# Designed miniproteins, single chains, continued (2): the designs that were tried, part 75

Each design is a single chain, and the fold is of that chain. pLDDT is the mean over its residues in the fold that is shown.

## One batch from the design tools (miniprotein)

Design m6595
Fold by ESMFold2-Fast:
Structure m6595 (fold): chain A 76 residues (1-76)
Amino acid sequence: PIPDFTSLSNVGFDIMGGIMIDMMDDISSNNPSYTDTTSTISDNINYSISNNDYNMFHTSYINMINVNGNVVSSIH
């Protein structure tokens, strides 16, 4: 069970920060065409969030993302 929505919110933001750092490394490593960079970032964000957090914080994390559609971009 989820004990506290406030605590879960903080955990979600920390996870998103880590995901952003990992995606920045992937983008740098892949060196995609500059016209494709934004599309690749968007796809990686959706994929990483789904893959990394789907199992543990599926409902709360997705709801957080849906409410604040650009939370990831707000952090970095």
Scores: mean pLDDT 45

Design m6596
Fold by ESMFold2-Fast:
Structure m6596 (fold): chain A 81 residues (1-81)
Amino acid sequence: SVAEEVEERKKNMEESIKKAKETIEKNNTEEEIKKYVKEAEEKLPEMVEEARRALERGEAPSEEALRVGEEAAKKLIEVAK
């Protein structure tokens, strides 16, 4: 179901953010990158919540919103390297 897909995508985003944080800690990464990770971490839950609320209203969630969240999470890993 779409609700299951949204939940799975949320979990994947959270795991990506966790990996980015671990990479930052191991590599003694610059403070600017740490701030970038924090900002994205705050932004991603909002996108997931919007999709979840749309489903609760019987609306189709925006695939674009979910995709942007996933791309942001992946970029955090790249930036943390």
Scores: mean pLDDT 63

Design m6597
Fold by ESMFold2-Fast:
Structure m6597 (fold): chain A 57 residues (1-57)
Amino acid sequence: MKTYNVKEIAEKAGLSIEELAEKLGISPGTVRNFLEGKIKPTEEQVKKLIELAEELE
C-alpha cells in the first residue's frame, strides 16, 4: 500500500519540501523521510496533505 503518498501530493500541489513542511507544521527532514518512504505520515498528516492537494488543484 502507499508508503510515500506525500510525493504525489507535493507534485500535484506544486509545493517544495520546505513549503509542505511549513503547511504541515513539521520539519523539512520529516517531509524528506516521507518522500524516501522511511516513515509513514500519521493519519492527521495524510488528511492535511489531501486537503492541500485538493485546494491547490
Scores: mean pLDDT 70

Design m6598
Fold by ESMFold2-Fast:
Structure m6598 (fold): chain A 60 residues (1-60)
Amino acid sequence: MDLLQQAMDIVKQLIDLGKTKEAFDLGSQAIDAYLAGDEDSLKKVVTEGKNILNKAKSSS
């Protein structure tokens, strides 16, 4: 699904930035939401991931 793909793309970018813990936590939450079939929870995970990613990028 598009939301899970977005979450996984964010996870990869966080790993590239050295934010391994944040990437692991986000990935686990995204998979849990996807398996539960809860699109609203998955949307929330993607939104939180984008916020973490933007903060990580701005710290360069």
Scores: mean pLDDT 80

Design m6599
Fold by ESMFold2-Fast:
Structure m6599 (fold): chain A 78 residues (1-78)
Amino acid sequence: PTLSVREFIDRVRAELDAILAEIRTLSPAQRRAAADQIRALLDAVLQWARDAGAPQSDLDALEALRDDVDARLAAVVA
């Protein structure tokens, strides 16, 4: 892979504020759809990492990222 787990997390976090700002311009229904898609993608990444036998420290970091993203998405769809 071209990115480490840490680099992946850093990139997601760096882009998240811009993505959330764009989501706020959408209708409430479109915001929920966008949030659901982002959650599904993060869940898929975490599942692929588990299936690939990633170290527990990497899995914990990805789970923390998912939880942080979920909380921030919930704020923009409220």
Scores: mean pLDDT 80

Design m6600
Fold by ESMFold2-Fast:
Structure m6600 (fold): chain A 80 residues (1-80)
Amino acid sequence: SELTERARRLLEEARRAREEYEKLKADPNADAAKLAGAAVRVIGAGAEAAILYRQAKKAGDEEAARLALEAQRAAGMELP
């Protein structure tokens, strides 16, 4: 479904955004603006994933819901 395709793309984006953020966070010479930008990308991906999860659940698309939840976890939004 289109929701499943969107969820797959978002999962990839969330993983890449999180990896970039963690790399910049670990670099003592990282540009503060780049670190902030990476954090915003992670937050944005997580927020989009949360919205998509709700849409997928409402539509009964369990695969899209599963992938959207995985994207939220990749972004760290669902972690305690």
Scores: mean pLDDT 82

Design m6601
Fold by ESMFold2-Fast:
Structure m6601 (fold): chain A 57 residues (1-57)
Amino acid sequence: MSKLEKFVDRLLELQIERWLAGGAPPGMPPLSREQARAFYEEHREEILENFKKIFES
């Protein structure tokens, strides 16, 4: 799980960078890096579960 968690954390950092660079999903409000990170952290468990499912398959 630790390796998968590190991978998910890396993906979240990349998404935050894309968000701040103007690549945010449509309809997303303007956010600071901290707010963007908080948003993705709220979904971290769901993202991790999705990756577990892919890994198991």
Scores: mean pLDDT 67

Design m6602
Fold by ESMFold2-Fast:
Structure m6602 (fold): chain A 59 residues (1-59)
Amino acid sequence: AEALRERGIAAAEAAGYTPTGARVLPDGSVAVTAVRDGRRAVFVTFPDGTVEEDTGIRS
């Protein structure tokens, strides 16, 4: 969980976002919430190490 959280934070920062929080999901994935210029994004790191950016998590 910690390693996935760090990966998600690094991905958000590499994309120019500021991480604001992280949550461990029931499937073992970690969702990192981040903001850039008032826009929100969520970076989900899966147990296999893949990272997905979801800018529409609120939709």
Scores: mean pLDDT 74

Design m6603
Fold by ESMFold2-Fast:
Structure m6603 (fold): chain A 89 residues (1-89)
Amino acid sequence: DEIEKLIKEIEELIKEGLELSKEAFTLPLSKEELLELIGLTLRLIGLGFELELLKKSKLPEEELLKKLKELKEEVEEILKEIKELKEKA
């Protein structure tokens, strides 16, 4: 099932992002980089809550699939930004 597969992929990406964020907070970041990391971490947590709401939703399959694909793209962009911050430190 494409929906079940997307949910699992997003859950794993969020888990990866939170672990990367935790590691990045141990690095010697500038004040600006630290504020960026805080913002990215809060956005990632928010997307995690959005995923849980989508999992419990009674949305039509087509609409749910669209929202899950959009959510996955947003999570992937946040992970990319956290990885870039981690590599700069």
Scores: mean pLDDT 86

Design m6604
Fold by ESMFold2-Fast:
Structure m6604 (fold): chain A 106 residues (1-106)
Amino acid sequence: VPEDVEEALALLERARELIATGRKSDIIKAMGLMATAMSLAPDSPEVARRLVEALGLLVDVTPDSDTETLQSIKDLAETIGKKFPELKELTDEVVKKAQEKIEKGK
C-alpha cells in the first residue's frame, strides 16, 4: 500500500532525527520507529534503503562495548541485503562498521 510506504518513510526520518540527538531514550525510541516502519512496508526497497541508512547512523552512536546491539544491527543489515540485493553495497558497509566496533569491544 503506497500510504504505508509514505508513513514508513516518515517514521524513518523521525528515527534519524532522534538518533542524531545521541540521547539513550531518543535512540531507543528511534529503534521502535524503525521496527514499525519495517512492519508497515516490508517489501519496499525505498523503505529498506532508508532503514539501512538509519542502521548505519545507529552503529555510529552505539558504544563499542554494546556488542549485543551491534550484533543485532549487523544481523538485520545482512537480512536486508539478502532480501534486497540492490542494497548489498549499503548493507555490507553497515555490517563492516558494526563488526569493526564489535572487535574493538572485545
Scores: mean pLDDT 85

Design m6605
Fold by ESMFold2-Fast:
Structure m6605 (fold): chain A 93 residues (1-93)
Amino acid sequence: AVESLEEAVKKLKELLEKNASGIELLKALVELQGALNLLRVEYPELKELVDEVLSLIDKAIEALKKGDLEKAKEYAKRAIEKAEELIERAKEL
């Protein structure tokens, strides 16, 4: 689960740097949600932090649905920061 989360975070970071389309960002955000749900099952003690990252991803997806690409990128960047904290904590378990 940690490796899947690391790969999903890396992909989303690359798409943000390349000014990727909203569709590409949406697909990467959905992949990140999947990786987080797997991590939540493997590390139930990290549930609260996983739920925080999932909330930020939901906000990014909602911004994309409204056509607010800049707001979507802001939420995606915050989700990445929290997901990187989550990866660090999972590696200590």
Scores: mean pLDDT 85

Design m6606
Fold by ESMFold2-Fast:
Structure m6606 (fold): chain A 63 residues (1-63)
Amino acid sequence: MAVSSVTIVGERPAVGFDGRVLERGEVIEGVTRVVFREDGNAVIEADGVRYLAAVEDVEATPA
């Protein structure tokens, strides 16, 4: 299923490559791509911004 949003559910923030920081309870909307990496990190792309988070600290919502 396509992913519409990603919620930060863990204690560690998600960090945008442009310097944005998203804390627990914040939602990344307009998600265009999510990649779960073998190193336990998730790469989330939304609205032209790339975010890095731990897989355990995020929850994807289907479109």
Scores: mean pLDDT 79

Design m6607
Fold by ESMFold2-Fast:
Structure m6607 (fold): chain A 101 residues (1-101)
Amino acid sequence: MFKVKDKLVFEMEELSPEELLELGKKIAKRLEEEGIVENVKVTQKGNEVIIEGETKTGNKFKIVLKKEGNKLTVEIEIEGEDKAKAEAELIVIKKIIKETL
C-alpha cells in the first residue's frame, strides 16, 4: 500500500466549532456529489473536524480540518494499492476543497 499526503492552509474569518463542522459536511457532500467518494463519515473532535471514507476506486481517504484563529489547515491523506492512483485522487480532492472554500 502507498500513502500520499498534502497540507493546505487558508486564511479565513474566525469559525465557530459549529461553522467548522458545517464546512466539513459541505466538503463531504461535494466529494460525494462529484462521485469521488463513498461511505463518508464526518466527526468533530474539539477544534478539529475529520472527514473519512473510501474513494470509488477502493482507496481510503482522511481529511482533517483544524482551526487556529484566522487560519484553517486542511490535511489530506489517501492510502491505496497504486501510488499513481492515490496521487491522482489527492489532486482531485484538493481541487474540490479549494473550489468549496
Scores: mean pLDDT 84

Design m6608
Fold by ESMFold2-Fast:
Structure m6608 (fold): chain A 70 residues (1-70)
Amino acid sequence: SPSEEIIQKGVQEELAEIEKLRAKADAEKAAKIDALIEEMKKKIAEAKTPEEVLEIVLEYKEEIEKIIKE
């Protein structure tokens, strides 16, 4: 459906932003971000809908942004 395609595009855009944030991190912060990315992947694997995947990605992006701002 069109809604599913829009959500999947949103997921890919947010994952790309997470990669950009990880690229800005120093070595110590990068290790913490890598751990969060692995946790995010596990949660995505348990998700039942594209909407749940987007919510998970957005939650982990906020956690990663907090690490970058430390």
Scores: mean pLDDT 84

Design m6609
Fold by ESMFold2-Fast:
Structure m6609 (fold): chain A 61 residues (1-61)
Amino acid sequence: MELGTRTLYGVEYKVIEVEDIEAAAEKLRAEGYKVFPAVVEGAPIYVAEKGEERYLLIQKE
């Protein structure tokens, strides 16, 4: 589910809540996204980027 948009260091990202963050990250890598781990507000997340497409993946509880 898309939770909206968040700005990190002047760059806008779409926030997506996912049931399985590892599976979502792997799917995006397979689709050509650059995916890397990050920490935002103490929570582990993944950042996914492809051209102008930018997502923050957050694990659903």
Scores: mean pLDDT 76

Design m6610
Fold by ESMFold2-Fast:
Structure m6610 (fold): chain A 71 residues (1-71)
Amino acid sequence: MKTYKFYDLQENFLGEIEASSELEALNKFVKEKNLKKGDQFILVDENGKKYKVTIYDIQNDKIASYDKVLI
């Protein structure tokens, strides 16, 4: 398992999720926060790399497509 941390765009802490993959962590986060297409947030991976994530599509409460940009 890897630990993923989530923040809003103002860097307020939103939560921490343990998952086997980034996509699994993102899907858990989307479900917990009831996120929608167009929503943006900051993802910090196990190695401390920060990414700005944009959700492009959600199907059946799971991310179908997203973008991430290293920040």
Scores: mean pLDDT 86

Design m6611
Fold by ESMFold2-Fast:
Structure m6611 (fold): chain A 99 residues (1-99)
Amino acid sequence: SEQEELDKKNAELAKPKMEEREKEFEKKLEEAGVDPAEVERAIREGDVERIKEIAEKLPLPVQLAILDRALDEPGLSEEQKRELRAEMRRLVEEMRALE
């Protein structure tokens, strides 16, 4: 299928941008005192409950960054993404209330 070849090429073109974003994300986690490998494992495995548990212990901007990264994970189901989007909306509302 021509569509399957295009999807594969688009995924390969997205890899360099994902790698750079992952480096920035890892640095942000290290600055917050969290093991980036532990966070990335939870995201890759689609463990939404563990992602939330890790995020709860961190400053609000870092929590939002973790949820944003998780939403970009291609292996997550639409149900898992809906749950993460709901949590992200809640945190954005909390951040707005702190102004």
Scores: mean pLDDT 73

Design m6612
Fold by ESMFold2-Fast:
Structure m6612 (fold): chain A 94 residues (1-94)
Amino acid sequence: SRFEKTVQAIRDQVLAEARRLAQRRGLTIDMDRLTAALDQLAQIVLDGVKNGLSVDEIRAKLLAYVESVRDTLSPLEITALEGFVELLVLMLEL
């Protein structure tokens, strides 16, 4: 669907920006780990929309996932997840 394609496009953009920022600032980033986490957030949104969940219910699930990985991901990776959540929520409000 158009929505699924938009979610994938935003995910790809977040990955590209995280990689660019890490290179520019000399920071370490685990791209495989970040990709897996962004894919999990994308799946939460797609499943939530398919099952008729409200924006607030989807937001709560997205935030719960970010919290569940907070101790395993780097600060830059967490920032990328938080940015992706904000963009996904903004799209659901449109």
Scores: mean pLDDT 89

Design m6613
Fold by ESMFold2-Fast:
Structure m6613 (fold): chain A 61 residues (1-61)
Amino acid sequence: QWKNQKLDLYLQAKGQLDGVDQAAAALLEGVQSSVQSLADHFEVEVKDVLNRKQQLMRELA
């Protein structure tokens, strides 16, 4: 019946919405993890550059 077809379409749309919400939550978790990892990597890189600068300054002194 056409009523059952409408229900099917609604369930399809509902499933897509729920899927998007789940995907967004998973992406947010993944991005948060990646951002923290990247921030840690950047902090190490900055420290390395500063250490190199200190070494050069010591050599000049």
Scores: mean pLDDT 73

Design m6614
Fold by ESMFold2-Fast:
Structure m6614 (fold): chain A 77 residues (1-77)
Amino acid sequence: GEDAESGLEEGERLAREGAEEAVRSGTLTPAQAEVFGGAGIGLARISVAVGKLAGDPEWGGRLAVRAGEETREGMLR
């Protein structure tokens, strides 16, 4: 399947949604949300790249989702 790519898309989506929610709730400024959301997206991308290099793209996809989830939780407190 497209597990690595779908995991990346989900991880990036979670980081972006977390950033948007943090700005909407007043938890972060737009500038802070851009930095933290961008870091989460970067971690998701690195996760997929590491999974591919390790010969386990599904693990990389799962790690990318976790990166997005942890980024979202961190931005929302």
Scores: mean pLDDT 84

Design m6615
Fold by ESMFold2-Fast:
Structure m6615 (fold): chain A 110 residues (1-110)
Amino acid sequence: GSKVVKGAVKIVVEEARRKGEEEAAEEIRRLVGEISALADDETVVRVLAAVYLAIKRGEFEKAVEVLRKAVKKLEEGKKVTGRELAEELGVSESTLSRTRRELVRRAEEM
């Protein structure tokens, strides 16, 4: 993956670990690896933004579920959209886009 994708993964995994969820952090790292093999950088960062938002809210089961659904859709040749991710989290598309931009900015500063 690109430097931005690698940085975004590190930010998301470290946030999960900071909250004491080591098992969730390991599962997130594994599933993101699977998504990175199946999708472009833009799609990977979009999924990571949704996962990061769920982690910040303490919704670790939801973060893993979002990743598992994304892997399945990509394996089936389907697109993972920002709208679908926002609906899964119960947030607006603008909230998801803002989170994605924040992850890209922080990853670029690493």
Scores: mean pLDDT 84

Design m6616
Fold by ESMFold2-Fast:
Structure m6616 (fold): chain A 72 residues (1-72)
Amino acid sequence: SQALVDALVDGDYQAMAAELRATKSREAIERAKEEAARRLTEQFPDISLEEALEAVNGAVATVEARLAAEAG
């Protein structure tokens, strides 16, 4: 989803939480993370794709952990 990619690039925690809750497949989330990482390297050319992907993975993991805690 483009909305999830945009939320990940912008670091918008509330938008990330809403889009992660709405996204129906793990493969779609993984594709969005990869696309967000690529966009971050275009915006910040001093970071590597690996560093961008690590940052995006960390952000998603943090949001998912909070959503899980709120659900249980």
Scores: mean pLDDT 81

Design m6617
Fold by ESMFold2-Fast:
Structure m6617 (fold): chain A 74 residues (1-74)
Amino acid sequence: SMEEKEKEINEKLQEIYKELEEMVKKGTPAEEIRKKAEELIKELEKYMKELGFSDEEVKLYAALLRHETEKLIK
């Protein structure tokens, strides 16, 4: 169902946010955090496509994750 797919994506997003937040707390340089975010975005994109999300939806989530990453760094 859509609700199950959204739950899976939300759980994956929480894991990604937690990893990036831990890097910020450890004082990891912004450039390394951005690089890690891009790696995690590629993994998320693959996972979303396997769940049947459209390319447009995948791009929207990638943009959201990039935006949230910049908020964590600043």
Scores: mean pLDDT 85

Design m6618
Fold by ESMFold2-Fast:
Structure m6618 (fold): chain A 89 residues (1-89)
Amino acid sequence: SAAEEQEFAARKAEAEALIARAEELHNLALENTAVPEDVRAQIEAKLAEARALLERSATAPPSERMALLERATALAQEVIDYYLELGRS
């Protein structure tokens, strides 16, 4: 339906924005050497998975695409939360 298409478009835009924000925070942290090597590898794996899930959502069945976007959003948010917590330290 038009409502389902609109909801998907909105959720996809949200996922794209959060992934972009997470990548910006990660790059900023790398410039300042704030990230330990092991944590860097874990964050980069999460960002790669979030990107892959976002791409898969475009070709996934309607029954699966929202779950893929929710997972992508959650991974991006975990990265954002990590850097926000570091900024408070």
Scores: mean pLDDT 88

Design m6619
Fold by ESMFold2-Fast:
Structure m6619 (fold): chain A 57 residues (1-57)
Amino acid sequence: APPMTVHDFLRNTLGITKEALINDLAAKAGIADPNHELITPEKQQKLGQVLFGPPKD
């Protein structure tokens, strides 16, 4: 399978269609270029924390 970018993961796997939101989530996760940087398990975890927030006590 071709390598999946962070942008492809957010749009096609998570269904996030707004590019402004994709860029904001990537920036908060420490990803400089979501269109060229490959998705990794570490980046998926960082994006999940940004998207869903830390667990609330």
Scores: mean pLDDT 75

Design m6620
Fold by ESMFold2-Fast:
Structure m6620 (fold): chain A 64 residues (1-64)
Amino acid sequence: SVAEQVWAHYEPIIEELLAQGKLEEAEKTAQGVVELARLLGASDADVAALEARFRAKIAEARAA
């Protein structure tokens, strides 16, 4: 799916930002990626799932 392709491309970028402690950049990038998936025609359900996946990953990094 479009959302899975977008996740596969941007997850490593988000993980690298989180590894560097760049939480604000990771959040901003994740927001842009979710918007990109929507613009590329991902379903509302896929967009919501993608947003939840990025939100969970960033929340775990913030807790560390």
Scores: mean pLDDT 84

Design m6621
Fold by ESMFold2-Fast:
Structure m6621 (fold): chain A 71 residues (1-71)
Amino acid sequence: MLTPEQKAALEELLEEVRKIAEKSKSIEEYNKLINEYYRKNSKLMATVLAAPLEVQQELGKKFKELREELE
C-alpha cells in the first residue's frame, strides 16, 4: 500500500512526465528533459524510489507508453 506522500509524489511525477512528453518533439528531447527533471527534483524522486518495486515497474510502463506517443 502506498503512503499518501508516495501517492502524491507518483501523481505529480506522472503529470510532469506527461507535460514533458507533450512538449517533446523527439525521443532524444524527451530523455534530456526527463533526466533534467529527475536531477532537479531529488526529494520527489527519493519518495518515488522508496515505493515498492512493483509500483516503480508499473510507473516505468506508463512512461514507456507516453514515449510511444512521440513521433
Scores: mean pLDDT 76

Design m6622
Fold by ESMFold2-Fast:
Structure m6622 (fold): chain A 81 residues (1-81)
Amino acid sequence: MTLEQRRENLRGFFAAAGVEPPFPITEEDYQALLEAIREAARVGPGVDGRDVAELTLAIKNGDPEAVERHLARLREQAAAA
């Protein structure tokens, strides 16, 4: 998959989640966002895509308090599923 195709896929993910993707997305930023999404997906089934997208933005922005808040929410959703 090319970087451009991955970028389009990421935009689709954020659009489906109802969250605006960060702009502009550079190659380095895109790699960081993909890793964040992969880590968020690891928390298990039943998580809301919007919460995953918001966690991704918090990780990209380097906000540790927001990251912990969103991770706690995802863990609660995964535990409930």
Scores: mean pLDDT 63

Design m6623
Fold by ESMFold2-Fast:
Structure m6623 (fold): chain A 90 residues (1-90)
Amino acid sequence: SYEDELKKRIEEAKKLTPEQAEINKARSEGDAYKKYFDEQIKKAVEAAKKGTPEQREEFLKAANNIKEMGDKFKEEYQKKIDELRKKAES
């Protein structure tokens, strides 16, 4: 149930170290950016479906550019998480 999931999350949160909390925060930020880029790609693809053949090419190119930006953000957040993990092990 929703209440059981909430209780589980509270108990898990009580056991978190400060280092683990920072890692969780970085993951949440990375997930938020991923959602943002996924939504922008979806908008570009939907615009491509409704456009002329020439507009379709431009919108699909825009979607690919947004995907590349999202992939770079994913790599940056993964590096941030990896550095936080190394700090926690030290």
Scores: mean pLDDT 82

Design m6624
Fold by ESMFold2-Fast:
Structure m6624 (fold): chain A 56 residues (1-56)
Amino acid sequence: LSEEEKEKLAEEGERIGTRGIARRDLALVQEGARLLEKGGLKEQAAHALEAGRSSV
């Protein structure tokens, strides 16, 4: 993946993960975390999963 593709995936992962937390939808949080990992943000993906579990 190019740097630009990684940035787009990370941004999309943040949006989807945030929506999952707001809706208390763990599956949606996991989708966001998966995109964050593809974007190279493994630590942020782990953090999003923790926040999602706390919200559900």
Scores: mean pLDDT 76

Design m6625
Fold by ESMFold2-Fast:
Structure m6625 (fold): chain A 88 residues (1-88)
Amino acid sequence: QVNQYKNQGQQYYIQAQQLANQLIQVASDDQQVVSRAQDLLSLSQRSLDLGNQSTSSTVAHANMSAVQSLRNSIQRLLDQVQSQRQSS
């Protein structure tokens, strides 16, 4: 169970990295968006590290869920930026 949560957290973090890199590329002219993407990725890394250092299934699950939520936040920001750029 603990190892499954750690593995899932790692997968969500890899997805967060890919989405953050894509967001930085498409919004390279917007330093506020770039900074926000970097902050969300940094928070994802910290949650992943906390989960990986835990021997508790509850703590590992909580940190895996945190990485998932941060990944989803990066995806929403990317979708918003792409939508705004397509509308004008």
Scores: mean pLDDT 84

Design m6626
Fold by ESMFold2-Fast:
Structure m6626 (fold): chain A 88 residues (1-88)
Amino acid sequence: SKALEVLKRASDEEIEEAIEAVVAEFTDLSPEEREKLRGVLRGLVERARESSSLEEVLDRFSEELSREEARRVLERLAEEIERIRRRR
């Protein structure tokens, strides 16, 4: 998966910047809900970095997000990382 390759090659700084950009898109979330979302996204990225395929990530990460939601979030994070890299 292209998204997995982008996430595996990303630095911790690029990942944190991408997570903040994704969280910032949710203007209706409380500060507590935003912090929970950051935790969920960090967990999802950690699983993605350890996995050989997108399906492995989706199978292992199911408690906080549905398979479709997790896939969309991983793709959005990968897109944001690519955007950050294009700036440099």
Scores: mean pLDDT 75

Design m6627
Fold by ESMFold2-Fast:
Structure m6627 (fold): chain A 77 residues (1-77)
Amino acid sequence: SMDDIAFLQKKIKDLDKLKAEMEALNAPQELIDQVNELIAELKQMVASGVAEPRELTLLLLRYIGLQTELLLLQRQQ
């Protein structure tokens, strides 16, 4: 639906911000790569117009994991 696409676009913007914050903290390239992979997968969902609930849930769990990695980086500075 249009609401699902708007939600995905919001999450892509949230991930772009997360990536910028990680880059500012000199995060390991492996974490930046994981953020880029998640952004690419969400962009594919937007392009297809299909947001399957199971796949979306798994992507959101990966996003939470990456937010946790950012918090750990902030604590180590």
Scores: mean pLDDT 85

Design m6628
Fold by ESMFold2-Fast:
Structure m6628 (fold): chain A 80 residues (1-80)
Amino acid sequence: SNVEKLAEDLEELYEKNKNASLEEFEEKLIEVLESHGVPREVAEKWIKRARERNKNLSVEEQKKAIVDDVLSRVELEAHF
């Protein structure tokens, strides 16, 4: 249930921040993850890894790929 709510919040974050810089988007993403019980340190590591794997994409594609990668990590490895 918490994972489902986090997925909804992440999709909403992406839709509302299509014009945001990558830096602004990543900070907001950390805040959303932290609000769902993910420690800031863990969120920063997930986002950094996702960014490094997707650095060859456009900023808009990077934002979507980071959300998808983080959500996959939450579903497979994180419990709240």
Scores: mean pLDDT 79

Design m6629
Fold by ESMFold2-Fast:
Structure m6629 (fold): chain A 88 residues (1-88)
Amino acid sequence: SLNELLEKFAERMAENPDMTLEEARKAIVEIAREMGATGEDVLNLLITLYEMFRLPGSVIQKLRDLALKLREEGKRITPEEAVKELES
């Protein structure tokens, strides 16, 4: 679930508070794979993190629009593909 994914990522952040963006992406992918989480779960995690840290609303909206389109089209993405959306 999103809550479990968020909790596991929070634990990784607590262990390495100086974590780089690349290390964060790797950690999210590793946790998602261990949990059997979908790319949609990862997108929802990223939206939640951006909202919690009050990061630009334009990025939040982009991630929400992508999640909605994937749901409407019945498409699935991998955790690796979801984290790449932050690089586009």
Scores: mean pLDDT 74

Design m6630
Fold by ESMFold2-Fast:
Structure m6630 (fold): chain A 86 residues (1-86)
Amino acid sequence: GASTEFGVVVIFTNEEITPEQGREVVRLAREEVERLKAEGLGPGNTVVITVRLDEEGKPVIEEVRVLPGSELEELEKLAEEVEKKL
């Protein structure tokens, strides 16, 4: 494949989210990851994205962190599981 493979972690500050909120969180996370790829982020890195809901219930990115290595391989699966459940 032509895609860069690396881990993505999405941290939620809310216990429950609606399907619409979850889809927007996933879209925001993907857009952030694609932006980092465009900036030169290569495979072997993990992107940690912290997302919260604002006072209107809209997803907002609080923090983005890049961690080197594959220690968070399970966290990439968790990010994909969240997407598949929504």
Scores: mean pLDDT 66

